# Designed miniproteins, single chains, continued (5): the designs that were tried, part 107

Each design is a single chain, and the fold is of that chain. pLDDT is the mean over its residues in the fold that is shown.

## One batch from the design tools (miniprotein)

Design m19963
Fold by ESMFold2-Fast:
Structure m19963 (fold): chain A 81 residues (1-81)
Amino acid sequence: SMEEYIKKAEEYYKQGNYVEAGYYYFKAYLLEHPGILGPLYYTRGASEEFIEELYRQIAQKVRDYFKTDIPLEDFVEGIKK
């Protein structure tokens, strides 16, 4: 299933659909690294700026892991999907 998610991400990337590509890369990453969502579970009472920074950090880790140049903002949108 991880390989299938990576294949879908690559197909969307080739189409220029970076939000969908980011979503599938994130799904692939979660299968091996489910703990990546841990910080988001402890956001009660956190500022919106702090929550946005956590999403950017998650997106950056996934982007760096797959060595992709998908814009960070499109990755964040994909993760929030």
Scores: mean pLDDT 82

Design m19964
Fold by ESMFold2-Fast:
Structure m19964 (fold): chain A 74 residues (1-74)
Amino acid sequence: GNFILLEDPASVERLGHFLTSKGLKLPSNEDLVKVLKAFDKDGDGRISAAELRHVMRSLGLNPTDEQLQELLSA
């Protein structure tokens, strides 16, 4: 689906690997989930492409539409 599921370890781990590949150090997937929840305005546990782009920009990254699609295509 076109979402990152906050409760899905595989979806969170893929995002964590992408962020680490960009030079970011994350203490745990739990801490990443806490950050993502702050941007989950609907509280549905799902991060859309638009929300994911906003999260990454808040972390100092500028992902392409292609990179976002790769993260969402599980």
Scores: mean pLDDT 71

Design m19965
Fold by ESMFold2-Fast:
Structure m19965 (fold): chain A 102 residues (1-102)
Amino acid sequence: AAALAERMGRRMVELEPKIRRALELSENPEARRLALEGVGLAGEAINAANAGDLERAAELLERAAELFRRAAELSENPEARRLLEEIAETMERLAEEARRAA
């Protein structure tokens, strides 16, 4: 659990520039709101993983991925859409790791 939570934390730090860029490029307020909610759920997932609740961490990451994909669909800027899709894919991969470790 601790090693996975540490890896998740590192991945989130690596994603911060992509999240910031996607938000800067996203003119749709709803897309920005969904992306920020996704960031919040990813933070909750790290907390769940630190507590040893890997099933909860996976569920939260899967929900975060869905929010980032919805944000991408609402984004008219192609670069913002691509970045949000990449962020969603990273959340999906972390969810798979959490489920496999559970």
Scores: mean pLDDT 86

Design m19966
Fold by ESMFold2-Fast:
Structure m19966 (fold): chain A 65 residues (1-65)
Amino acid sequence: GPLEEAAELLQKYCGLSPEKARAAAETIASLDEEGRRIVVAFIRRECGLSEEEAARLLAALAAAR
C-alpha cells in the first residue's frame, strides 16, 4: 500500500533500514500536509533527492494517510 511504497522510497533514497524506513514513513504520514512538505524538503536536502524523487516521496506519504 502507499505506506509500504513510502518506506521503500526512504530505503532507496536515504539508505534507511526497512524498520527505520517504516517508522519514519508512519511518523511523516501522521503529520498534516504542511508538516509532510517541511519534512520531505529536509529529507531532500540531507539525502540529495531530485525534485522529481522528492515529489514522489511526498505523494506516497500523502496517500498513506
Scores: mean pLDDT 83

Design m19967
Fold by ESMFold2-Fast:
Structure m19967 (fold): chain A 110 residues (1-110)
Amino acid sequence: MVISLQGTSADGDVLYTLSTPAEVKVGEPLPISLTATNRGDTPVTVSAKLYVDGKEVASGTKTVAPGETRILAHAEVVLKEAGTYTVTGVATDSAGNTVTLTADVEVLPA
């Protein structure tokens, strides 16, 4: 099962989506993506970071044109210990607005 969490910029023009599996096994890749969809009329430059339990796993900066969807950051993370991990996506636009999306992922024993 995939978790998709969404948040919008303060003006409502940019939709951010954090996508991650809800559950993986120890040693299996955990694909994490943060995407932006620009629903406004002007290009927006967004800087994004992905974290797992506070550790940065990916970052990127993209200009998203009106009507465009872009992957801002993507990581494939292999976790070696079972437990619940917090995945955090942080997006900051060129106007200084920040959106933070957080999901919990369960890592099962192999």
Scores: mean pLDDT 85

Design m19968
Fold by ESMFold2-Fast:
Structure m19968 (fold): chain A 56 residues (1-56)
Amino acid sequence: MDPVVRRVALAEAIEYLKSSEDLAAAEKAVRENLLRSGFSEEEAEAIVEEAKKALA
């Protein structure tokens, strides 16, 4: 995967989770959106976990 595309996806995930009232629903929505955008399940999960760590 292009490192720039991954970085943009991570930044978008961080902002989405940060602005969401329900973190569990937001995590699911981010994963589903990443999968639809062509990321693998492993890549989508890694991005979500990195976004969660960035917010902690």
Scores: mean pLDDT 80

Design m19969
Fold by ESMFold2-Fast:
Structure m19969 (fold): chain A 57 residues (1-57)
Amino acid sequence: PPRLTEEQREKVRASLTEEQRLGLEEFDKIDEAARAGVSPETLEKMRKEVEEKLKKL
């Protein structure tokens, strides 16, 4: 599915390490910021930071 339900997100979090879970929290913040109307530039910066962390972990 294009987006996860709250229950699906919780299951994914439970199956991840602490570091990976923190990365998911950052992705969730990006999605919430997008809904709140934060600028695309800020959203892209946040995505790149999360992707860089997850790529190394």
Scores: mean pLDDT 70

Design m19970
Fold by ESMFold2-Fast:
Parts: C-alpha cells; sequence; structure tokens
Structure m19970 (fold): chain A 56 residues (1-56)
C-alpha cells in the first residue's frame, strides 16, 4: 500500500549515509503522498516533511 511504501521510504531516508541518498528517499516519499494523499496518514506526512526540512 502507499502507507507501507511511504513508511519504507522514510526508514530508508533515516538510514541514509549521505544527504543525497536521504534527499532522494524523501523526494520519493513526497511524490507518493501527492499521488495517494488519502492512503498516507497525516502523522506519516508530518514525519516525511520533518525529515525533508532536516535535509535542507
Amino acid sequence: SAQEEAERLLAEARAARDAGERARAVGKAYHLVQEHPEEVSEELREEILREGERVG
């Protein structure tokens, strides 16, 4: 599901060794949320946004 994929992408971002890998995973998660906004929880969307701000 989109929820499970977003959770995996967030975990990948958090485990990333460098900023490029982290940004790539976060970008994929943002795209997934945009395509499936009703399938991804608000809490997970907030976590993805927070991880994205950490990259910038």
Scores: mean pLDDT 79

Design m19971
Fold by ESMFold2-Fast:
Structure m19971 (fold): chain A 55 residues (1-55)
Amino acid sequence: SLEDRIKDLNSVIDKLKVELDKAKKNGDTVTAKKYQSDIDWLNKEIEKLKEELKK
């Protein structure tokens, strides 16, 4: 279902946030920007799926 897909994507975001925090603490700016970009993209995907649920 769309609800299950949203749940799965949120789980991925949670994992990426942990990796982002580690990269920031280690001063790995390039890796941190990559994880932030991935999180931003996944959040946009979730918003699209939520809009699809309203149709």
Scores: mean pLDDT 86

Design m19972
Fold by ESMFold2-Fast:
Structure m19972 (fold): chain A 66 residues (1-66)
Amino acid sequence: MEEFEKRKKKAEEYIDKAEQNLEPVTPEDAERIRKAWDALLNDLGLPEEDREKFKKRVDELIEKKM
């Protein structure tokens, strides 16, 4: 349980870091970014429910920066 909390916090740190980056995202970059985040979340071994929540946040972040 504590291990998943640490991994979840790591994913949150990555998203927070990405939100602080002010560079715009092109539509072509959006697909690459989504795939990179999917791979990262899979590597962190988070439960499917948490992965879906983070994927939604990533999509919202990309849409905000486009």
Scores: mean pLDDT 73

Design m19973
Fold by ESMFold2-Fast:
Structure m19973 (fold): chain A 95 residues (1-95)
Amino acid sequence: KEEAIEHLKRADEALTEAYKVAPPELQPLISEAGRNVANALSYLKKGDYEKAIEYARKALETVREGLERSTDPAVQEKLREAAEHLEKAIEILEK
């Protein structure tokens, strides 16, 4: 679904911005979330919806962990944006 691809791309953009402002302690976790988004996009483009959903859910779990560990409002805002886009992508893919 084209809309799911757009939401996954927006999540990737938000994670890239979060990485730039994140402290070194959070950067590996944000990087892991980004890799899971990239995997979700790759599988979605291949037509593997089950794997795309799996990796999108893994990315969402990692983003939520980052939100719990983050104390910087700028980092939290970008991680929240990423989570919202991941939730939308998963919702679309499950239809």
Scores: mean pLDDT 87

Design m19974
Fold by ESMFold2-Fast:
Structure m19974 (fold): chain A 93 residues (1-93)
Amino acid sequence: EVEKLIEELNKAFSEMLKALFDIALIHWEVENRELTPEQLAEYQRRVEELHRKMKETAEKILKLIDELEKVGAPIKPSTLVIERSLAEAILKE
């Protein structure tokens, strides 16, 4: 069902943006706070996990967009172009 694919795309896109935001927050905390070596190691581990999750979610977004285009889903083409570009940017970096 097309509506289910759209829902999955919206959920995946939200998860990707949340991971990106969480990484930005961790970078801000590292920059603005004195952290112990143990705390720095924990933040590095979390950033690595979030980067992995972000890339996995970006790959899922690209697959969902391809499926939605294939079935001719009623989504504005500009929306799919923007979301595809953002996911591709995440995977390139």
Scores: mean pLDDT 82

Design m19975
Fold by ESMFold2-Fast:
Structure m19975 (fold): chain A 63 residues (1-63)
Amino acid sequence: MGLPTDAELLLSFAEIALAIAKKYGTPEEVERAEKLYDEMVKAIQNGDLEKAEELLRELLSLL
């Protein structure tokens, strides 16, 4: 128990955004969303939370 970390929150928002894109997006939007999600996961793994936030903003802009 405890509050989620910033990385966990960013990942959770990205997972929700990807799920929305898969449900309502075109195939091209889904492919772009999956690529942005993958790059965001890599940024989080590298500890680059600033880049992860930028990638999340791009992912959310597709919605």
Scores: mean pLDDT 80

Design m19976
Fold by ESMFold2-Fast:
Structure m19976 (fold): chain A 72 residues (1-72)
Amino acid sequence: SEIEELQKRIEDLQQRIKELEQEIKKLQQEMDANPDQILVLIGRILRLIGEILDLEAEIKRLQQEIQRLKQS
């Protein structure tokens, strides 16, 4: 069904967010080990946070579409 397809897309996006959060955790650990690289690592972390925010916005749009389909 269309709802099942949208739910699967949300699950795939949630999995991608989880992968990005793990990458941020690794970069935070790398900052502790390499204090001379801290500005570069902060820049990389901020980029990944931006990607997570974009994915969360897409999930919200898909959830709203599912809600519309359930009400029709």
Scores: mean pLDDT 88

Design m19977
Fold by ESMFold2-Fast:
Parts: C-alpha cells; structure tokens; sequence
Structure m19977 (fold): chain A 96 residues (1-96)
C-alpha cells in the first residue's frame, strides 16, 4: 500500500516538474515574440502556457483523488487516477 502511494506521488511530482519547465519555456517564447511585435506567435505561446497550466491543475486533482482512493481502499479508482497521471506525464513529456 505504501508502494502505491509512492508510485502515485512520484508520477505526479515528475509531471508537475515537467509542466513547470514547459510553462517556463512557453512564457519566455511569448515574451520574446511580444518584444519583437510578433503578436500572433506571442498568442500561440500564451495559449500553450495556459493549456499546460490546466494540465498541472489536472495532475494536482488526480493526485488528490488517487490518494483519497487509497485511503478508502478503492483500488479500481486508484488505478484509474494513476493511469490518468501517467497519461498526463506523457502529454507533458511530448510538449517539452
């Protein structure tokens, strides 16, 4: 049981770290484009920044719900949220 908690927390931590890295990159690119007057490129990067922010919120939510499922002994619900976190990690890895 402690191993399931650790797996969930490790996946969530990794996803959040990657999300922070992607958001930092997208923000830098948006600010640079804006300084050049390239507002279309700036808006594209601002949209990606916002999208990654939503993914980070989903990671936090799935982590909370997965931990709750573990406390309640609901292994099916835990595995579902664990899979959702793995999917979000993959999405963030592809956006890096």
Amino acid sequence: MEEKRRRLEEVAERALRLGDEVMRRERELAEEAERRGDLETARKHAIEYSAVGIYKAAVSFYLEMGLRALEEGDWERFEQYYRDLEDLLRVLEERL
Scores: mean pLDDT 87

Design m19978
Fold by ESMFold2-Fast:
Structure m19978 (fold): chain A 89 residues (1-89)
Amino acid sequence: SKEEELRRRLREVMREALEAVERGDFEGAKALLSEPVREAVKMGVPLETILAITRELAEEVARELGVKDPEATVRLTVSIVETVYLEES
């Protein structure tokens, strides 16, 4: 499905994106997340679905990485994805 393709692509970049967010490299995180989000927009995946998948994967990976502030890191990552979606829509 389109949602499973998005999930796969986001999973490929999520670790590096969260590491970028944790160190304050928001432009680097945005660059990593842009391709999967751009493709999801082209496939017609709704914003709410993209944000829900992003949050789910970001929470899982943040837990695996042991980030110091998982709630803030996940929130910032979701905000970056929303920004990319709105720029590509």
Scores: mean pLDDT 88

Design m19979
Fold by ESMFold2-Fast:
Structure m19979 (fold): chain A 78 residues (1-78)
Amino acid sequence: MERVEEAARLAFEGREAFEKGDYKKAAELYEKAVELDPEDSESWYYLAEAYEKLGDFEKAEEYRRKAEEAEERERREL
């Protein structure tokens, strides 16, 4: 599906930004990725990490919960 393919590309670009230390850009890219594919637990975890690096601990905790929910859903569907 085009949406999942776009989400995967955004997640890849977000990871590249995260690895380069551009946490604001990483957060923006991962926000778009999870908007297109909310079941991608990995993107939710990176989004939480990016906000933690930016000092937004409330958003980091919220997105970490979303990651845990997505991961549990993926596990139950397998």
Scores: mean pLDDT 81

Design m19980
Fold by ESMFold2-Fast:
Structure m19980 (fold): chain A 80 residues (1-80)
Amino acid sequence: MIINYDINFGRNGDGGQRIRQYMQLGDPDQMMDRIQQDMGGQVRIRRRRDGGYLYYDIYIQFFNDDGHMDLVEVEIKIKL
């Protein structure tokens, strides 16, 4: 099944590089499951349906070497 999705990366911290590897899975549900398994409490995933689209809002929190919280926000939009 060919799934077309749009991904928008907010602040390009270490989180943006880390999620790029999961894009190779090609399936958003498998991508979400793998991200959640690997990142645990550092990731929050919101699932929403609206007007024939499925949205995944992904919030990934990293603490950098300076002790500051870095937030990567990813939106995945899928046409059903």
Scores: mean pLDDT 63

Design m19981
Fold by ESMFold2-Fast:
Structure m19981 (fold): chain A 116 residues (1-116)
Amino acid sequence: SHDEVLEEVLKEVQKAGDAITKAVELIRADPSVPPEARAKILEEINKAITEVQKAVSALQKGDYEKAYEEFKKAIEEFRKALDVARSAGAPQEAVDYLETAIKELEKAAEIMKKAS
């Protein structure tokens, strides 16, 4: 049912959100990450969060195609954040949390694709 799809997707979104919160905390706490790189990582994370919010809104309206497209955009922005984090020498634990967030959002996207 639509409610079951919504519940499963939101569960994966929550796991991604928890991982992103941990990644942001670690990146902000590390003085070795250059300020310009930190700003770029946080900018891409904020763009990704906005796309996740759009995806969830579309899903709540039953627009699975729009939700899937917005989750793909979110995954691309998180991958950009991951690339900047790696290049800037962010702590490996933060990189691992960003990879976890991407993986959980990919699971959310697959749930919606199968429900379409």
Scores: mean pLDDT 89

Design m19982
Fold by ESMFold2-Fast:
Structure m19982 (fold): chain A 58 residues (1-58)
Amino acid sequence: SLEKAAELVQKYTGVPVEIAKLSIEDALKAGGSKEAIAESLQESAGIPKEELLEAIES
């Protein structure tokens, strides 16, 4: 779920869940795949890609 992914972003970066969720939603609307978004967040914030993918897909 998007909410679980946003909670992971908050845990690793301190970015509020609401802001993290909006950023992920915007990336999806722009045509980004779930995998590409997870890769981008791993590179920029050090969040494990596999954990992000599981959170988004759950």
Scores: mean pLDDT 81

Design m19983
Fold by ESMFold2-Fast:
Formats: structure tokens, sequence, C-alpha cells
Structure m19983 (fold): chain A 62 residues (1-62)
């Protein structure tokens, strides 16, 4: 799905999770690195600093 492709574009090493560091690289390249903490807060319900595909999909799909 579209969400899977978007997730994979953020998951730089292909391990099935997005780390805070991968998000920092992505948002920093766009000049919006302050959005990383907000993004982590929104998607990381475990508080472990990583976002798996289910967390990403859950927050994006009604």
Amino acid sequence: SRLEEQFKSLDKDGDGVITKEELQVHFDSQGTSDRVDDFIKLFDKNGDGVIDFEEFKFRRTP
C-alpha cells in the first residue's frame, strides 16, 4: 500500500522499524528536524524511540 512504501522510504536499513535517528536524517534534510520529537510522540506508543509499521499504519488509517 501507499503507507508501506512511505514507511520503507523512512526505514533506511530495512529492518522493519523507523528509529529516531532515521527520522532526524529525513526531517533534517527538509529543515524541519524539530518535527522529529512530535512525530515520535505521535507514533511511538511504547516510548522506546522506534516506530514499527503497525504503529505507523494505526496513526495514519482511520
Scores: mean pLDDT 69

Design m19984
Fold by ESMFold2-Fast:
Structure m19984 (fold): chain A 65 residues (1-65)
Amino acid sequence: MERFERILEAAVKVFQEKGIENTTLADIAREAGVSVATVRRILEENGIKDKVELRQAANEKGIVP
């Protein structure tokens, strides 16, 4: 599985548990098993600017919480 898909799955899970506003990149990194720097880089490479776009990308990939 691509690292991007792992980050999408991790983000959706954390969003469900804590809500989008209370979610940090560190929470997503811990859930995905990668560093915060890796999460930030992958989001930038995929043109994702905010947590709403991140959740939208996960939905488009069929990732269900």
Scores: mean pLDDT 76

Design m19985
Fold by ESMFold2-Fast:
Structure m19985 (fold): chain A 67 residues (1-67)
Amino acid sequence: KQQELELKAIGHVIRAIGAELDGNYEEAIKDYEEALKLIDQLPEVTADDERLKKHIESRLKELKEKL
């Protein structure tokens, strides 16, 4: 379950980055929010998970300020 959730979260981050590069900020926000939701469901949070979470939170803040 943990590995599946981590892979799904990473998949959403990759989609969010693609959306940002296309200037599709609404889709990027949606994908980053889904990634955060999946990370929050992890039974145990690693240092890598914490770094990813902080990156996503930073991107969400900036993207929401643009809308």
Scores: mean pLDDT 80

Design m19986
Fold by ESMFold2-Fast:
Structure m19986 (fold): chain A 84 residues (1-84)
Amino acid sequence: SKEDEILEKFSRELERIVGEYRARLAAATTPEEVQAALDEFIKRVEELLNKLKEEYPDNDFLIKVAEQALETLRAHAEAERAAA
């Protein structure tokens, strides 16, 4: 379905953002670099959500699923930083 294609594209963009975040964390040598990696991750996650809302404003189910996924990923990323 068209919705499945949208979710597949969204998932690929999320995987890329998560991969970039983890790569930056692995390369970070200072607390400032760790914080910068998290800040960039949060920014990109928010941009992805806003883009989805702009492209599919009438698909409440898709937007809700995306918002929940992004909030979960943000919380997980913050926990990973705090545990490091």
Scores: mean pLDDT 77

Design m19987
Fold by ESMFold2-Fast:
Structure m19987 (fold): chain A 94 residues (1-94)
Amino acid sequence: SEEEELIERLKKILGLSEEEAKEIINIMGKERTKELLELVEKGDYEGILKLLRELYEENEEGALKVLNILSKAGFPTAGVFMVELAVKRVVEKL
């Protein structure tokens, strides 16, 4: 299925567990998850920041869970923490 393909891509690209991959898909939906994977593969950190800010505006709790999963998993931890701080600072100033 499309969901199974996204789970395998999240596991391969970001080093996530199956449970973490499922949680990201459940929070973000299939289309945003595909966009996240494309941005990660391109190294487009500005695009990732924009995507996470849009998610935060719609679902603050879900966005923070996604940031925590990305921070703990195979994605560059320092980069994910910088993304989290930038998102928090932008939201606090808006």
Scores: mean pLDDT 75

Design m19988
Fold by ESMFold2-Fast:
Structure m19988 (fold): chain A 57 residues (1-57)
Amino acid sequence: KEAEELLKKGKELFEQEKYEEAAELFEKAVKLDPTNEEARELYEEAVTKVNLKKKEE
């Protein structure tokens, strides 16, 4: 349940393009519920977005 709350908050940050903050919340969600595939996928997507933004700099 706590992992689900972190996922929801992370998704909101992701939609605001706050990818680093979203990735941190998704990482917390994965650690709380490592069997949640959605959390892992969202974490990887957020990290990818952070890396893409960094590459453009």
Scores: mean pLDDT 78

Design m19989
Fold by ESMFold2-Fast:
Structure m19989 (fold): chain A 80 residues (1-80)
Amino acid sequence: KVKELFKKLYDKLPEFDEDGDGTITPAELRKALEELGINPSDEDLREFFKAMDVDGDGTIDKAEYEKAKAEFSKDPELKK
């Protein structure tokens, strides 16, 4: 399930980084998933952030999600 969230969210991440501030907050992540018609649980959001938040600071920096996107792009699910 978390893998499905990653796939759909990665497709939408460019749209939600419109301000170009280089960070994604939990609130923005939840809103992005809701825009996709997904109602994520707190556990789903925690798992996503745990996988992406290398620094453990509670936010996802642009550099962090770009690296995570590159890693997940090796997964057949995230090819395009």
Scores: mean pLDDT 62

Design m19990
Fold by ESMFold2-Fast:
Structure m19990 (fold): chain A 95 residues (1-95)
Amino acid sequence: DKELGAEGGRSGAAGGEAGLKGAETGNIEDGIGGALGGIGGEFMGLLSKDPVARAGGLLGGHGGIEGGRGGLEGNVELGREGAEEGRKGAEIGAA
């Protein structure tokens, strides 16, 4: 279903943003939230039957995981990369 991949992309994007915020503020809870949002995004992407929405969910989910890692490690650069990838996944999933 197209909606699953689109939701996965949005979940990943939110996770990437949370991870970046955690990296900037030193808040480990935001890093954990980012990683969980990314994992959820990947899972929803995998369940999507629409290939474009699936790609968006998977890319967004990966961005959320990267952003979450940035938040956990205090790595702002990794957090930014994850947030950017998450946003891109959300854009693809919404197409």
Scores: mean pLDDT 85

Design m19991
Fold by ESMFold2-Fast:
Structure m19991 (fold): chain A 82 residues (1-82)
Amino acid sequence: ADPATREVLLLEAEASLHLMSATIHEKMGDLRGAAEELREAAELLREAARRAREAGDEEMARIAEEAARAVEERLRRLEEEL
């Protein structure tokens, strides 16, 4: 696989792990920990979108941007509870 494609997939995989961690923190009542995990996930997805666009993969960039927006909205709602 192209190194740029591999890097995008790794960033998306890392973001997914942070999203799972955020859900665990929410279930534990640790809203601050959940917010920190969501912030990391959003940053990784934004980086994935940027790298995908630089590589000319507009479809992958669109998917990553949509995922980042969903995470950012979830974070915004959670931060209103803090």
Scores: mean pLDDT 88

Design m19992
Fold by ESMFold2-Fast:
Structure m19992 (fold): chain A 67 residues (1-67)
Amino acid sequence: MFNETQQRILDAYRELVAEKGEENTTLADIARAAGVSVATIYSHFPSKGALRKAYREAMAEELEAEL
């Protein structure tokens, strides 16, 4: 389960990575695209690498969740 803020962050991350690649995507870019502060991102994901890992793990677990 993830809240609206976490979903916005993950959506912005996915969009930006698809658009310009992960290496060219910063937490500031993600914050701007998601309409949140960088501090808000850090509250959920301590680094860009953690965000990437959390995104992939959350998607995999959500897909395999036995409701």
Scores: mean pLDDT 73

Design m19993
Fold by ESMFold2-Fast:
Structure m19993 (fold): chain A 100 residues (1-100)
Amino acid sequence: MEEAKKLYEKGLELEKEGNLVEAARYYKKALELDPENVLIKAHYYKTLGLIYKDQELNESAVEYYRKAADLLEAAEKSEEKEKLLEEIREKLKELGGDLK
């Protein structure tokens, strides 16, 4: 848990810096240590969505944002999960929201 948390925190720092590819790598490493962690998994999918959006691959971005949202909606409620879910829902609205 502690090692996964440290990798996750590094991923959050990199994401805030706009280093999305490295952020995704750290989230993936954290998930290798804690594969059932919904919060880390949701951040990982959100970051993949951001990477695809930056490449103008909007359909792929929506798919990954939707995967992250679905995980958070199915999970036990927490303040961190609710805040992340709201952020992802806003990003989905910006891209037209729904898979067609």
Scores: mean pLDDT 83

Design m19994
Fold by ESMFold2-Fast:
Structure m19994 (fold): chain A 70 residues (1-70)
Amino acid sequence: AQEKLFELLDELEKRYPELSKTVAIMKEHVEKTKDNAAIYSAALTVLQAAKQLGDDELAEKAEKIIEEVK
């Protein structure tokens, strides 16, 4: 789950470089915590951002991670 989340965060940063600081903060939190709750929280944040941006592909990827860790 963490590897898939980090791939999703890398994709978010690649498509939206203005979010790179937010991505770095989320990666740091997940890496330090190493908890499914932290992964869930980060994936949910990406899902919300993807929905706001109309990025259906990122939203679907985030939902798959959420289903895996909830």
Scores: mean pLDDT 80

Design m19995
Fold by ESMFold2-Fast:
Structure m19995 (fold): chain A 99 residues (1-99)
Amino acid sequence: SLEEAVERAQKLIRDRYGLTAENILKVPYIEQASEIILNHPEETVTLEQFLEAMKAAGLHDVPLLRTIFDIFDVDQDGVIDRSEAEAVRRMLEEGKKLQ
């Protein structure tokens, strides 16, 4: 189910990066990255497409942007899919309620 996919993705994000709803908003540009990914016209977003979209928004810190991409790319297949984007979106919504 989507709920199980989201829960698994959030666990992997926590295990790899120590990120939870409590601290996800401390990641620079994470909200802007989430908005750009969710508004992308294609069903999946590659690293190259993400970097191009963030650059168009005035963000050029490639090492930081790669780290942000890797947070969304939970299965590490090189693309961000809808379930991965939804997992991060829900963490951000929960994080806003905790602040």
Scores: mean pLDDT 86

Design m19996
Fold by ESMFold2-Fast:
Structure m19996 (fold): chain A 106 residues (1-106)
Amino acid sequence: AARERERRLLERIRAGEATLEEIYEALSSPDEDLRLAAVRELGRIGAVLPLIEALSDPSERVRLAAARELGRLGSRLAIPALRALRDPDPRVNEAAAEAIRAIEAQ
């Protein structure tokens, strides 16, 4: 049941049909691919605050995606969180620096 529910949720998120409640459910999933899909959808719909929270995800892949989506959205609300980021993965720190440059270049 749970695995089939997660698969259907992933399909709905990728189709752009998921509700905000379903996207938040996906962000709390133990499945990294489901959390990644949720981060991409939050980027598509412009949900800055949940993306800032995703910068603290246990997976470096999810944190990297969140930093990139925040840079793409260009919201100055993300700058303090991106500047405060001290990630053990250097690629995440590089993505945060790139995101700040992209936001400030607007």
Scores: mean pLDDT 85

Design m19997
Fold by ESMFold2-Fast:
Structure m19997 (fold): chain A 96 residues (1-96)
Amino acid sequence: SMTDRIIRQINGIIGFIRGTIQRMRDRGLISDDVADRLMQRVQSTDQQVRQYISQGRYDEARNLVIQQMQDIASVVQPVDPQTSDQIRQMIDRLVS
Protein backbone atom coordinates (compact mmCIF):
# COMPACT_ATOMS: atom_id res chain seq x y z
CA SER A 1 0.00 0.00 0.00
CA MET A 2 1.00 3.66 -0.26
CA THR A 3 1.16 3.89 3.56
CA ASP A 4 3.51 0.88 3.76
CA ARG A 5 5.69 2.47 1.05
CA ILE A 6 5.91 5.76 2.99
CA ILE A 7 6.88 3.92 6.22
CA ARG A 8 9.57 1.95 4.37
CA GLN A 9 10.88 5.14 2.73
CA ILE A 10 11.08 6.93 6.10
CA ASN A 11 12.91 4.00 7.73
CA GLY A 12 15.32 3.79 4.78
CA ILE A 13 16.00 7.53 4.91
CA ILE A 14 16.73 7.49 8.66
CA GLY A 15 19.10 4.55 8.17
CA PHE A 16 20.82 6.30 5.25
CA ILE A 17 21.31 9.49 7.30
CA ARG A 18 22.79 7.55 10.24
CA GLY A 19 25.19 5.80 7.84
CA THR A 20 26.11 9.10 6.17
CA ILE A 21 26.94 10.80 9.50
CA GLN A 22 29.06 7.80 10.55
CA ARG A 23 30.95 7.75 7.22
CA MET A 24 31.58 11.52 7.36
CA ARG A 25 32.90 11.18 10.92
CA ASP A 26 35.13 8.20 9.96
CA ARG A 27 36.53 10.20 6.99
CA GLY A 28 37.19 13.26 9.16
CA LEU A 29 34.83 15.44 7.08
CA ILE A 30 32.98 16.58 10.22
CA SER A 31 34.14 16.86 13.83
CA ASP A 32 33.15 14.30 16.47
CA ASP A 33 31.11 17.03 18.21
CA VAL A 34 29.15 17.78 15.01
CA ALA A 35 28.64 14.04 14.35
CA ASP A 36 27.42 13.45 17.94
CA ARG A 37 24.97 16.37 17.73
CA LEU A 38 23.62 15.20 14.36
CA MET A 39 23.25 11.63 15.67
CA GLN A 40 21.34 12.91 18.73
CA ARG A 41 19.00 14.85 16.40
CA VAL A 42 18.46 11.77 14.21
CA GLN A 43 17.73 9.64 17.30
CA SER A 44 15.18 12.20 18.61
CA THR A 45 13.64 12.48 15.13
CA ASP A 46 13.38 8.67 14.84
CA GLN A 47 11.58 8.46 18.20
CA GLN A 48 9.11 11.24 17.29
CA VAL A 49 8.51 9.78 13.80
CA ARG A 50 7.75 6.33 15.26
CA GLN A 51 5.31 7.96 17.69
CA TYR A 52 3.53 9.81 14.84
CA ILE A 53 3.36 6.61 12.75
CA SER A 54 1.88 4.64 15.69
CA GLN A 55 -0.84 7.33 15.93
CA GLY A 56 -1.58 7.27 12.18
CA ARG A 57 -0.12 10.79 11.84
CA TYR A 58 1.76 10.09 8.61
CA ASP A 59 1.79 13.71 7.34
CA GLU A 60 3.45 14.92 10.55
CA ALA A 61 5.98 12.06 10.42
CA ARG A 62 6.76 12.88 6.77
CA ASN A 63 7.08 16.64 7.42
CA LEU A 64 9.41 16.07 10.39
CA VAL A 65 11.67 13.77 8.32
CA ILE A 66 11.73 16.31 5.44
CA GLN A 67 12.68 19.16 7.76
CA GLN A 68 15.49 17.20 9.45
CA MET A 69 16.84 15.89 6.12
CA GLN A 70 16.94 19.44 4.71
CA ASP A 71 19.00 20.55 7.74
CA ILE A 72 21.39 17.60 7.32
CA ALA A 73 21.71 18.20 3.55
CA SER A 74 22.77 21.79 4.36
CA VAL A 75 25.53 20.53 6.71
CA VAL A 76 26.68 17.93 4.13
CA GLN A 77 26.61 20.27 1.08
CA PRO A 78 30.04 21.99 1.55
CA VAL A 79 31.94 18.72 2.27
CA ASP A 80 30.11 16.17 0.06
CA PRO A 81 27.84 17.81 -2.56
CA GLN A 82 27.05 14.44 -4.22
CA THR A 83 25.69 12.99 -0.96
CA SER A 84 23.75 16.23 -0.33
CA ASP A 85 22.14 15.87 -3.79
CA GLN A 86 21.25 12.24 -2.97
CA ILE A 87 19.54 13.39 0.24
CA ARG A 88 17.60 16.01 -1.76
CA GLN A 89 16.48 13.32 -4.23
CA MET A 90 15.24 11.18 -1.31
CA ILE A 91 13.24 14.18 -0.01
CA ASP A 92 11.70 14.69 -3.48
CA ARG A 93 10.58 11.03 -3.59
CA LEU A 94 9.02 11.36 -0.11
CA VAL A 95 7.03 14.52 -1.08
CA SER A 96 5.64 12.87 -4.22
Scores: mean pLDDT 81

